Designed miniproteins, single chains, continued (5). Designs and how they scored, part 50

Each design is a single chain, and the fold is of that chain. pLDDT is the mean over its residues in the fold that is shown.

## One batch from the design tools (miniprotein)

Design m17715
Fold by ESMFold2-Fast:
Structure m17715 (fold): chain A 72 residues (1-72)
Amino acid sequence: DASLSPVVQRARALLVSALGARVLSADETTLTVELPPGLTAEDAVRYLRSHGIEAEILEQRGRRAVLRILPP
């Protein structure tokens, strides 16, 4: 696996440790996550933005979301 950018690694850590999400895959710009019940991809993006990380929802299917992490 390619080395993750620092912003993607920070986003991953916040989603896992603060929101209880599971990261299914990660690359240089994109995270595929499984969100806990009651949390939407929009909630995750708002949380990341509150911590200075810009993100966009590329796809959401039930509890799974694909998020693009934008460079700072």
Scores: mean pLDDT 81

Design m17716
Fold by ESMFold2-Fast:
Structure m17716 (fold): chain A 65 residues (1-65)
Amino acid sequence: MIISLRDEALAKGVSKKQVDKIEDEVGDFGGSLLPTRSPDDVIAATTELFRKKAEEAAKEIEKKK
């Protein structure tokens, strides 16, 4: 679930505001897929996108410090 991914992102140092923004973007993306994709495909795509965005945010924070 996206909520578990939020906890993982926060543990990696991503801010709550950034996580909330990523969740909103991923939710919108998932919603756009629902008319043309199966629920399983939507879950897989949104999970992958969330992980990618959260990892990129965490790496940017670490590299800038």
Scores: mean pLDDT 74

Design m17717
Fold by ESMFold2-Fast:
Structure m17717 (fold): chain A 98 residues (1-98)
Amino acid sequence: HMEKAREKARELGEKARDEIVAFAEKHLPPEQVELARGAADAVATAMEHIFDPERVELALKAAESLARQLGPYGDELIARMREAVEKAREEVEKILKE
């Protein structure tokens, strides 16, 4: 079940990355989209390491630090990133309870 849980977390991380980048491309100037992409990559990395709480926390802190540089849309992106990680934990927990 561990492998299945990791695969699911990876899929959710890739989806979250794509959604964060799409949001940034819609609302931010091109220069700031690169910062949002960096934050999205950090979130995807957190989900790949979902079983390592220290790595998840470190990656989320990195993503939040980048997102804070995006002005008023930074708070929205931080909220979306936190929700994505929470959702990944819920899905992983469901698989592990099988």
Scores: mean pLDDT 79

Design m17718
Fold by ESMFold2-Fast:
Structure m17718 (fold): chain A 88 residues (1-88)
Amino acid sequence: SSALAERREASRYAGSAISSIGAEVDKDLKIEEARRKGEETGDKILEEKEIAKATVEGMKEKGRAMPELREEYEKKAKEALEKAEKFL
């Protein structure tokens, strides 16, 4: 039925949004750990490399959850890599 189709689409969208939020939280936690390790070791190259890796992985997961925004997330991942490369 029409109502059942609408319910399925709403449920799928909600699941995608939750997955995207989870990926964002995981990314932020990994970035926080990277900054802590960089502070402890004084290795700014390692810090920026781990931040870029966490951002790229987070954007890939967000793109899997929200395929319609994949191009935007790929752009953000590329920008994170370019920023890290400037520290090398």
Scores: mean pLDDT 81

Design m17719
Fold by ESMFold2-Fast:
Structure m17719 (fold): chain A 72 residues (1-72)
Amino acid sequence: SEQEALVAEIEALAAQAKAAVAAGDRARFDELAGQIQGLGRRLYDLDAPPELRARVEAIMREVAALKAAADA
């Protein structure tokens, strides 16, 4: 489904964002974090089941925590 495809894309981008943090590539991390936020909003607009939204919200919280740590 489109919802499942979006979740898979968000999960792949999150893995890339974590790799960017490990490599010290702040610009790449910020780009990927923005893409994750955009796709997460799109998933919300598609009235995705609560379980899929919860998975994406967990990813978005993890990405936000990584950004906050990098900004400290």
Scores: mean pLDDT 82

Design m17720
Fold by ESMFold2-Fast:
Structure m17720 (fold): chain A 82 residues (1-82)
Amino acid sequence: SKIKKLLEEAKKSKDPKEQLELLFEAAKLLLEVVPDELIPQAIGVLLRIIGLQIDMELGVKPSQKDLEILLKELEKLAKKAE
């Protein structure tokens, strides 16, 4: 699964910018495959990723905890899309 590969690459990355780019790509792909009932949750995660990407452009680095929460939420959505 391309989504699973993106999430594993995000886990291995130590660069917050690269992690957010990988999580963003995974979230976009999840919107195409999740059940309709989970689309609002998938959109919510995507918007949170975008918010952190904007914060980084403004010089605010995301916490590792925030990145871990997003990763776990995307992994949960990916399991429900299988």
Scores: mean pLDDT 86

Design m17721
Fold by ESMFold2-Fast:
Structure m17721 (fold): chain A 64 residues (1-64)
Amino acid sequence: EVERLRAETEAALADYDANRDGHIARIKEVSPGVSDEQADAILDTARKLLEVGLEFEEWLAAKR
């Protein structure tokens, strides 16, 4: 169960690395006023949140 959520999060992180330009383009498509710097920062923030999520899942597994 935790392993499945972890695998999905790891796959999302890999997709961020493989499709970075696509994700930035999507951010700019839904928010046309966003600069390249802001779009990059948003993507980096989302990636860090996924990393924190993995650590939290590991903490939960250690508890239960």
Scores: mean pLDDT 74

Design m17722
Fold by ESMFold2-Fast:
Structure m17722 (fold): chain A 66 residues (1-66)
Amino acid sequence: LGTITVTGPNGVTATFEGAGTDGIAKGELVLPDGTVIPVEGGGATARAIAELSPEEAAEAARLLSK
């Protein structure tokens, strides 16, 4: 339920909304350069990714979106 938005110290923003009955939420990762990467996970995933550098967050999200 609801929307979780986490912005890390490096300007990476992760937003997740609508956790299903399986606990998987759909979300987006937005980098400081405006790149948007679709991701799936939960609040813990959003927080962990947002705390990374923009380059590290982009790589992690790319691996998770496959």
Scores: mean pLDDT 68

Design m17723
Fold by ESMFold2-Fast:
Structure m17723 (fold): chain A 65 residues (1-65)
Amino acid sequence: SLEERKEFAKKVIEEEAKKRGVKLSEETIENWSEAYAKLAEDLKLSKEQLKKLILEDIDEYIKNQ
């Protein structure tokens, strides 16, 4: 479901940001989680595929700070 995908995305984002020592605002985490959940629903991504996408995107975000 969209809700399950959003909760999963939020947890991955929070865990990966913490591992990298990056503090994201609550608004950023909420917006990213919703966007990833919608993308995963539209593309029918597995949780494994969604996690990989989030990991790659967070790494790219950090490089561009």
Scores: mean pLDDT 83

Design m17724
Fold by ESMFold2-Fast:
Structure m17724 (fold): chain A 80 residues (1-80)
Amino acid sequence: SLRKELEELKERVERLKATGVEDAEVEALSDKEVAELSAAEIYLTTGDEELAIKIIELAKKDPKEALKEIEEYKKKLRLE
């Protein structure tokens, strides 16, 4: 389920933050993977599970549009 995928992505984001991985490792990720990890990060920051699931679903259908939605949301939240 999308909720289970979000939970797994959340654990991955928490692990990446704990290990201090270099930007070069993130550079190797696909647009879909970047969007999915960004959705999990938004969930960790805001608690908005519905928004995170929406972005994950969009990332599977249209990764480029998902990245655009993430950018708009981060801009609204003053993240980056």
Scores: mean pLDDT 72

Design m17725
Fold by ESMFold2-Fast:
Structure m17725 (fold): chain A 61 residues (1-61)
Amino acid sequence: SSLEEEARRLLAELREAIANNAPPSEIRKLSQEVGRLLMELSGGDEEKALRLHIALSEELA
């Protein structure tokens, strides 16, 4: 749950960084960290990580 909360926070931060035209290096760092957490939460299952990303993105919309 704590990792899921961290993923939600970082995904929201990534979306805000993109909306605010943050530097590409910052966007890349946030994107990589979100991907890492989603893979960790999904036990390395890329398909599960993708589904989790979609679900969390819909929660934030």
Scores: mean pLDDT 83

Design m17726
Fold by ESMFold2-Fast:
Formats: structure tokens, sequence, C-alpha cells
Structure m17726 (fold): chain A 82 residues (1-82)
């Protein structure tokens, strides 16, 4: 379950990067970075992870509303890995 949630976080981050106009190499780096952050988030309290996830979704809704659904799913994957 944890490995699947981490893989999903990486996949969604890659999709978000591609949707934002980044190239495949940058998108792959974004995916790897997201997996690293999701792993670090496991050492945080659940409340801290929930706050970070909500902030991420709110930022997407404000700056890139077209990406909000993908960012929300990324937040869900990070919470599932916690």
Amino acid sequence: AEAAALAEAGRLAREIALAAGLDEEQAEAAGAHAVGLARQARTWSREQVEEAAQLMVDAAAREHPELTELVRRLAEAILAAH
C-alpha cells in the first residue's frame, strides 16, 4: 500500500509538470522530488501533512485552477502514504 501510494504521488507530480508545460526530463525530476517529499511527510504529524496538502490544493486553485484536480489527487496520495 505504501509503495503504491508513493508511486501514485510520483506519477501525479509528473502529470502536473507535463500539464504545466515542462518537458519530460523536468517532469521525471518533479515525480522523483514528490516521492521524496511524500517519504519525508511520513515523519510529520498527520495534522502537518493535512495542512501542507490543503495549502498545496489552495495554491493550485488560485494560480492554476485547471490543475486543481490533479493537485488534489497528489495531496490524497501523499496522505495515503502517511
Scores: mean pLDDT 79

Design m17727
Fold by ESMFold2-Fast:
Structure m17727 (fold): chain A 65 residues (1-65)
Amino acid sequence: MMLLDDETIERIAEKLGLDKNKTRAMLVLYEAEKGLITLPEGAKEALLKTFGEDAVERVEKALKA
């Protein structure tokens, strides 16, 4: 699986100021944008609407920090 482990997700959640479930959703969106997974159309649109079009960039910054 391309998604990060629970410990890494918790670290990213702290950096983003979000709960673990929301952080997991943003990571799923990030993986979909990288072409590593496929999301249902409704799920991808909901995530972009909820977190904004810069959600992938925010995850990238959290991963680097």
Scores: mean pLDDT 72

Design m17728
Fold by ESMFold2-Fast:
Structure m17728 (fold): chain A 82 residues (1-82)
Amino acid sequence: SKEELIEKYIKILREVMKEINLPQDVIDEAIAKIKELGKDKTEEEIRLIASNVLYEALKKVNLTPEQIGKAQVLFNKLLKKE
């Protein structure tokens, strides 16, 4: 179902953002945003939304290129574990 797709991406985003130690309020805002924007979207659209939400969360904190790279690698790895 569409709800299962959104929940899948929420779990992935939460895991990625926690791994790089983003602040809890940044994590909560990102998850709220994907819930709002992901309504009635295809899996491909939800994936793009999730990627953009992660990128916006990373911009809110001054992260090193290494931390950004780790987040991107983990996000892609978790997407492949269907």
Scores: mean pLDDT 81

Design m17729
Fold by ESMFold2-Fast:
Formats: sequence, structure tokens, C-alpha cells
Structure m17729 (fold): chain A 59 residues (1-59)
Amino acid sequence: GAAELAARADVGEEVVALARELLREHPDWSEEEIARRLAEEMGISVRTARGVVRAVRLA
């Protein structure tokens, strides 16, 4: 719900850190594969995870 989404905003650093770790450990994985794994681990949507992965790659 909205409260859960607000709480997840506070864990943005954790999501970004995991995205960076997954990209480092799995350089052969596609953006979609990383996003799916990130979504599964963090309990966020694949769409949100894909946005995070793309942002991390561009930074």
C-alpha cells in the first residue's frame, strides 16, 4: 500500500547498493535479469527495479 511504498523510499540506498553488487557480480546478465533479481530480493516491482538498475549504470 501507500505506507509500504513510503517506507521503501527510505531504503533507496539499500536498493541502489544491491543493484551495484548484482551488476558487479553478474556483468554478463542483462538489465532485465538484474532488475528481476533486485525486485525479488527487495520486494519491489520489476519496473521500479529496472529504473534503479538503469540509473546505477548511467551514474
Scores: mean pLDDT 73

Design m17730
Fold by ESMFold2-Fast:
Structure m17730 (fold): chain A 85 residues (1-85)
Amino acid sequence: MARLEELREKAKEALENKDLAAKAEYFREMVRLEAAANLAPEEAALYERLAELQVQGHFTSDPAELARLEEEGRRLEAELERLRE
């Protein structure tokens, strides 16, 4: 029980220690667990990909890279909407 809550606490500790890599790993696991519990496998895969874009955004301040991540995120959101037809 409380695995998701445990991961949230570990992510906060990683952020306080400026360990963005560890924070990113805990965030990916949280998204994976939530998606696996609530979504079909194809939807879960798209949510995991969105989480990866969020992680990449944490490490990037380049406007061109941020624009690329935003465009990729919009494409993934459109794919999720298509699956709900």
Scores: mean pLDDT 75

Design m17731
Fold by ESMFold2-Fast:
Structure m17731 (fold): chain A 55 residues (1-55)
Amino acid sequence: SQLAELDQRIEQLRKEIRKLGEAGSHDPENQKRIIELQREIGRLVQQRQELLRQQ
C-alpha cells in the first residue's frame, strides 16, 4: 500500500540519519545532509497524515 511505501521510505531516511550521526555529527557536510533528510521525512510524514485523513 502507499502507506507501507511511505513508512519504508521514512525508516530508510531515519537509518541514514543515524549512520551520518555515528560517522561524524561535527562534519558540516554530514550536518547539511541530516537537515535535508529531516526535511524529507517531514514531507513524507505530512503525506502519510493526509492519506490517513482521506481514508
Scores: mean pLDDT 82

Design m17732
Fold by ESMFold2-Fast:
Structure m17732 (fold): chain A 99 residues (1-99)
Amino acid sequence: SSARRAQALALRRQGEAAFQAGDLDQAIALYEQARELARDDPRLVAEINLNLARVYFQKGDFDKAIEYLELAARDAERAGDLDLARELREGAETLRKEK
C-alpha cells in the first residue's frame, strides 16, 4: 500500500541519516524495519538491501555485504530489472574474490 511504502521510505531516510552519523547498528535496525514494511515492493526491497550491504561493508562484515548484494539482485529480478540484478551479482562476486 502507499501508506506502507511512505513509512518504509521514511525509515530508509532515518537509516541513511544514522549511517552518515556513523551509527551503523542503528542504521541496520532502521533498514530492517523499512525492508519489512516494503516487503510487497521488490524494487524498494532491492534498494534497502543495497543500503544494508553498504552498511555491512563499512562495518567490515564482507560476508553479510555479499549476502545483501545477492538478496538485492534477487529482488531486482522480481522487480523486472535484470540488468541491475546482473550488476549486483557481479559486484558480489568481485567482493568475494577481493576479501
Scores: mean pLDDT 89

Design m17733
Fold by ESMFold2-Fast:
Structure m17733 (fold): chain A 65 residues (1-65)
Amino acid sequence: MEEQRKKAEELAKKLLDEGFILEYSIEGNRITLVLKERSPEAVQKAAEFAKFAEELGLDFEIRLA
């Protein structure tokens, strides 16, 4: 559980650093991303993250700013 959360958190931090998201949160098995804007690039990055989180067995949620 914790190892999977760490891997997902690392990817979320990368998305934050790249400016695709405004923030992220991790609560139990759920990871929430807040997208900075609705761009094709941001949506694609969020979709890639969702697939990665699913492979780790984590719940995933996307919110718009």
Scores: mean pLDDT 77

Design m17734
Fold by ESMFold2-Fast:
Structure m17734 (fold): chain A 96 residues (1-96)
Amino acid sequence: MVLKATVKAVHPRTGEEVEFEISVYPTKLYEDMEANRLVEKESLLVVITYEVTVDGVKRLAIGFSYALLENGEIVLRPESGIPEVDEKAKELARKA
C-alpha cells in the first residue's frame, strides 16, 4: 500500500501557507544525488506535491526524495528544507 499524508507549512521563499501532499512508495532503486547515480537498494520513494502560483498561473510542483534506514534511524536524501514536511515524511516511512 502507498502511505499518504497532508501537512500545511509556510513556504520558505514566499512566506505563504501551502498544503503539501506526501506519498511514500516502496522501491528497490535509490538515486544517489550526491554521486549522480542509481543504486540498487531497498528504500522508500517520497513524493512531495504542492501548488504554486507563478506569474499569476497555478502550477503543480513535484519534489522527490528517498527515505533510508541508516544506523536504525530514518533519514531523507535529500531533505526538503521544510521541517514540517521532513518530519511527516519520516513518520510515514516508519509506518512502512
Scores: mean pLDDT 72

Design m17735
Fold by ESMFold2-Fast:
Structure m17735 (fold): chain A 84 residues (1-84)
Amino acid sequence: SMEELRKEMERIVEELDRIYEEALALSTPSTQPIVLEIGIILGMAKLILGVAKATGIFDQKDVDTLKEYLKEAERLLEELKKLS
């Protein structure tokens, strides 16, 4: 349902927010590029969710895109942890 798709998108964006906060806590001058990349991913995810909320259109393609963003952010956070 559209309500389930909306909740899934909101859940993923909230998880991306948590990843970004964790990345910020681990940030050093040498790791700033990775933290910034995670921030860009979060910004893109928030834009997708914002457009979906504004239009009332929630679809599986957007959920799949957000899931790929989440995987990339998780990969970057693990890379950051290895450097910290």
Scores: mean pLDDT 91

Design m17736
Fold by ESMFold2-Fast:
Structure m17736 (fold): chain A 81 residues (1-81)
Amino acid sequence: MVLPSDPVREAGVRIEAATPSQRVAAVYRLAAVTGAEIVGDIESGRVVLRAPDLREETLRRGAAEAAKLADRVTLEPLVVR
């Protein structure tokens, strides 16, 4: 059976760190913990996490782990499209 829409869940993320390489490391850690795909410029630390099953709990866990590698990690609200 075909569903009318397959919801894609997205959350914007801003990772602040002293160097582009530190931002990349934090983004990779966030992706590894969440299992989400990364959309955007990884080196800038401004990316969107995208997955059909993305959850706030998983985002918080990922952000906490990424924060160990960066100065600050900011999560935007989870959006369903």
Scores: mean pLDDT 78

Design m17737
Fold by ESMFold2-Fast:
Structure m17737 (fold): chain A 81 residues (1-81)
Amino acid sequence: MLEKIPEEVWEEMNKLVKEVIKLINAGDIDAARKKIDKLQKKYDDLVKNAKTEEDKQKAFALDLAIALMRMALGVEKAAAQ
């Protein structure tokens, strides 16, 4: 197995993050939640393969982004009423 996670994998994860942000900004809270769940499942698989310090740092940053997006969903739901 490759020791380092390919950059294309990180690019796919970043694309999913951007898609979630677009859905949150559009007020599509249910679609954003489903997309976050998909992102979380991909993250769970990816983090098992994070062996280098660089990949672990990238995984930590992605985990933080997911947590912030989940918090934003709570705020957007309250604002949308």
Scores: mean pLDDT 77

Design m17738
Fold by ESMFold2-Fast:
Structure m17738 (fold): chain A 66 residues (1-66)
Amino acid sequence: MQEELDRVRERGRRAAESLPRPELREAALASMDEIIEEAERTGDVEGGAKRIDETIRLLRETERRS
């Protein structure tokens, strides 16, 4: 459980760092933090991982259009 969350967090952090705009990186990191906290409370690690992946994907799309 902790290992899965740690891996998801690390992968998400790297993806967020790939975003060229600092504002988007901060937003991504904040969203990831909230999602991880919720996954810890509910125990839904897989759901949390998917939400993080989707959030980063949406942010990347927004960045590419900008």
Scores: mean pLDDT 74

Design m17739
Fold by ESMFold2-Fast:
Formats: sequence, C-alpha cells, structure tokens
Structure m17739 (fold): chain A 66 residues (1-66)
Amino acid sequence: MDEKFREETIKLLNLAGKSDEETQQLAVAVLVSIARQNPSLRPVIRKAIEESNAREDIKEELLRAL
C-alpha cells in the first residue's frame, strides 16, 4: 500500500542523510532503480523525497533521475 511505502521511503532517506556519503549514494541508486522498474511508484517516491529531511543535492539528483 502506497502510504506504508511512502513512510518507509522517508525513513530510509532520513537515515541515509545522517550516514556517510556512500550510504546516501546507495539509497539514491536503489530508489532510482525501483522507480525505473515500477513507474506507478514514481509519484509516491517523489512525494516521499520532498517530505524527507534528505540533503538538497540528494533530493535534486533523485527528482531529476525519476
């Protein structure tokens, strides 16, 4: 269900944002891969990115890649 996926995505981005650069880039790569393989999840992922506390450049990279 979209709401649980959105909440888990926000949690992942927030945790990655508090970690090292490698973990942040891994989270970006995973979310881009999920969005590419599941276009129906793209709007939910975009909303989660915007609602997260992730670093601005990571948000820009993710939104551009979607």
Scores: mean pLDDT 77

Design m17740
Fold by ESMFold2-Fast:
Structure m17740 (fold): chain A 68 residues (1-68)
Amino acid sequence: PLPSQEELDEEAARIYLALAIIFARKGNHEEAVELALRAIRIHPALRDEIIEALGAVDPEVAEAVRAA
């Protein structure tokens, strides 16, 4: 069967998180924050997971996302 909208949203959010991590590692903080916020808007249930994953890479990016 085709994936549900919820499953598609979760997958999209995880892709945006992966991109946010790549940009955070490259020092592109603004882009990393933007991508992480997009992931949270698509699937808010992943907010804490996204912030924790970013915090392991760049605590400054994680704090900017948490403060938004």
Scores: mean pLDDT 85

Design m17741
Fold by ESMFold2-Fast:
Structure m17741 (fold): chain A 63 residues (1-63)
Amino acid sequence: LDEAIALVERLQKEGLISQEQADAIIAALRAGDTAAAMAGVGELQRAGLISREQAEAIRAAAR
């Protein structure tokens, strides 16, 4: 959990995603809503804001 949150926070600080996008995914992760968190990560990847490797790292850390 903490690793997944740290990865999402890093993406926001690097300017790859908005604060709103980061906050939504972090809130889902903290609530234990893995499906909503992974849907958010998938949207970021589909929009081309993050790489496949970045998305896979967040999914692995959220397990």
Scores: mean pLDDT 82

Design m17742
Fold by ESMFold2-Fast:
Structure m17742 (fold): chain A 108 residues (1-108)
Amino acid sequence: SSSAEKEKEIKKLEEATEKSIKELEEEAEEHREKMVEAIHEAIGASRAEARAMTEEEIEELIEKYKDDPEKVKLLKEALEHLRRAKLLEDIKESLERLTEFSIKLIEK
């Protein structure tokens, strides 16, 4: 009965965290797609080039285009979306690590 209760708790935890992980992945990807679209609209970069850009590279583009308010607005939106995507990806990784730790504690 103790072993069966532990298996039940592990399964319940895995199912709950799998759903949350998928939701975090989906929201992070939506932000990355919005970042790519904003960069493409601002400077005409390909989707692949836009997706590979770092925060530092976007900040350099904001400085380069500082006299173009429309491009600056789009690049700032891209930077905010990239930062949000990274935050969601970090939360997902933390949730995965916490889930693994919790499973090990239940198995004790």
Scores: mean pLDDT 88

Design m17743
Fold by ESMFold2-Fast:
Structure m17743 (fold): chain A 76 residues (1-76)
Amino acid sequence: VEEIEKEAIEVGKKAAEEARAAGASDEEAMRIGLRAAYEKFGEKTGKLDVFRRALEALERGEEPSDELVEELRAIE
């Protein structure tokens, strides 16, 4: 899990850096990086649907449901 998290963070950092190099704002770069990291983490853990739902809620400014939070915490 920790190693998968590290890989996801590195993917996110790279995506954010590439976005900044392309002229994106710090906020846009952070959003792009966070999305890439979440997709990578979900792909590696087989929980892509859970991470996508969390990201969609975040993008809408909504609080994730308690069930979604528990699903995220249950990932080992």
Scores: mean pLDDT 67

Design m17744
Fold by ESMFold2-Fast:
Structure m17744 (fold): chain A 77 residues (1-77)
Amino acid sequence: MEELERLAKQVETQLNAAGHPDLAKRARELLLEAASAPEKQREQAKLLIGVAVAEAINGNLKKAEEYLEQARKVIEE
């Protein structure tokens, strides 16, 4: 629980610093939603969001959005 809240704040800060406030908001919201998901789905969503953050920082915005969308689908399942 606390781990995902801390990770959400960290990810929000990193994406805001990279100049992507809309992605920062989406990533934060997805991590907070993942806190209520079953363990396997939660861990998979964390990994996908982590990859999305790395892609956004490297300038690969399309890939970042694709990974965030995959994370959303994992949480919804």
Scores: mean pLDDT 82

Design m17745
Fold by ESMFold2-Fast:
Order: C-alpha cells, then sequence, then structure tokens
Structure m17745 (fold): chain A 68 residues (1-68)
C-alpha cells in the first residue's frame, strides 16, 4: 500500500539530495511545489524509515502523511 507524504525542508537544504533518499526507500516524486517542498508517494511500511533517514541527514526536515 502506498501513501502520499509531504516533505518540507529548511531553505538551505538541497532538494535533489532529499529526492534521492525518497527514491532509495521506494518512493516516487509526485511534485515539487517549491524549492523547499516535495510531495511523494511512498510505501506505507517505509514511511517511518524514510522519516528517520531524512531527519538524520537533514536536521529540521519534516515529513507529514497527507490524505489523498
Amino acid sequence: MYVTVKITAPDDTDIDDIEKIVKKYGGEILSKPSKSDITARVPLDQVSALKQALEKNFPGVTLEQIPS
């Protein structure tokens, strides 16, 4: 099962590096509405692991599951 997540990064964060981590966890990029925001589709069982990986590599990054 896949879920939609919104990832928000600090303005000094390279969004391309975030995209690489999302893809590593089986995610698909749906949109990049700003330089600091990514919307992605991620396997439900990978959401927690992805959130922890993002926070470890990019302090201040947030990940929120959004309803479709």
Scores: mean pLDDT 78

Design m17746
Fold by ESMFold2-Fast:
Structure m17746 (fold): chain A 74 residues (1-74)
Amino acid sequence: VADEAAKAARDGGLKGSIVGGPQEAANLAREATKKYGDAAAEAAQNVFRSGYIAGGPELAAKGAGMGARAAAER
């Protein structure tokens, strides 16, 4: 479950960054992880948004995946 949430956050965010800007990337990361729990979805969206500012889509995707995984591990 946690690994699936991490992959969904990463892949959704990266696809969103290609189609739109950081907001779209964060929204797609959230939607992709929603089925793994609200905490995972929230972590994916927030980390992707802040990570994009700090290091671009690659760093944001990695961080969002880690955040979603940590939230889903519980």
Scores: mean pLDDT 73

Design m17747
Fold by ESMFold2-Fast:
Structure m17747 (fold): chain A 60 residues (1-60)
Amino acid sequence: MPMKVKVVDSISDEEAKEMLKRGEADLVLRRVRGASPEESQAKAQAELQRALEIRREVEE
């Protein structure tokens, strides 16, 4: 089954947790952009890790 991923420009950790608790999304990601392709990729990886940590916290 496809994972329900929501991408937003800005969101608080609390708001992301509420979305996960309500079943509106399985993963909430913030849009990130760097000055270079390498920086953009690094920021995207960091945001993915942050989103996974928030999701893990909600499952506790």
Scores: mean pLDDT 76

Design m17748
Fold by ESMFold2-Fast:
Structure m17748 (fold): chain A 87 residues (1-87)
Amino acid sequence: SIPVLSNEELLQRLERTKEKLEELKKKYPELADEIEKAMEAVERVQEAVRNNASREEIDKLVKEMDKALDEILQAALQKNLEIVVPP
């Protein structure tokens, strides 16, 4: 089970994810478009949390973020790059 996070803890985790994505973009510029899309998805979740959006809205944005993160992995596989995408 995923531990119930406070909004503050969730925002801190999202910021760490964004930092890791920025590092990944510097290391693999071939994935820049997919990484930028994922970073935008992370920022949308951060904004929703800061604006006290409903749980349903946050969950929807988290699913969109997860899809964008998976797109980085799929693009990496297609380009024969071995990477680790942050959770």
Scores: mean pLDDT 81

Design m17749
Fold by ESMFold2-Fast:
Structure m17749 (fold): chain A 65 residues (1-65)
Amino acid sequence: DEAVERFRAALEARDVVAVTDLLAELRRQKAPPELFERLAALAREHGWEFVADELLRAPQRVAEE
C-alpha cells in the first residue's frame, strides 16, 4: 500500500522521475505482478494512460527507464 500511495503522489505531481524511480525500486524488490496491475489502474485514473499501457505491456522495461 505504501508503494501505491507513493505512485499516486508522483502521478498527481506529474513527476516522471519519481514514477520511474519507484518502478525501478519495485522491480529490484521483485514486486508481484498484481501490484503493477494496480499501479497501471492508478496511472489510467490520473491521466497517465501511456504509462499504464507500458506497465501492462512491459513493466520491466518501464522500470529500467
Scores: mean pLDDT 70

Design m17750
Fold by ESMFold2-Fast:
Structure m17750 (fold): chain A 63 residues (1-63)
Amino acid sequence: MKGLYKATHPIKSTNPELLNTKPGDIIEVLSEDSDGLLTVKNLKTGKEGKIPRSALKDALEKI
């Protein structure tokens, strides 16, 4: 599941390890962790962090 994704829905989290996204952000998936989290980079903001794997279906679209 590595690759580039476009955020279609906002991701908001109170967890400091998780990235927040806005619609239209470009997210690069770098790796998948064993705990069901993805290590990602938001190319628009330059920030790295984690998102839940469920976001691939719910909030991201592969480009």
Scores: mean pLDDT 76

Design m17751
Fold by ESMFold2-Fast:
Structure m17751 (fold): chain A 92 residues (1-92)
Amino acid sequence: MEEERQREIERLLAETDKKVAELMSKANEYAKNGDIEGLEKILEELQKLHDETVARLRELGADPHLLTAVSLRLTGAQIEVELLIKKVKEKK
């Protein structure tokens, strides 16, 4: 029923938010250490997470507004990591 799809969507969103938080925590540590290669790996993982999360939400029939909101949030995380990479490169 509709309740089961809603629970799957909620679980996916909670899992995605947790993964983003873990990746952003690692990105901040890599930035402190000047580890550009580590930051580039985090960016790749965020891009993969974006693609997988949006695809799964579409399969679950998620609302277009929710898809847009999640996509914007994940894009924001990617931009933040790209800015960290630039800042680290500028300090060298």
Scores: mean pLDDT 85

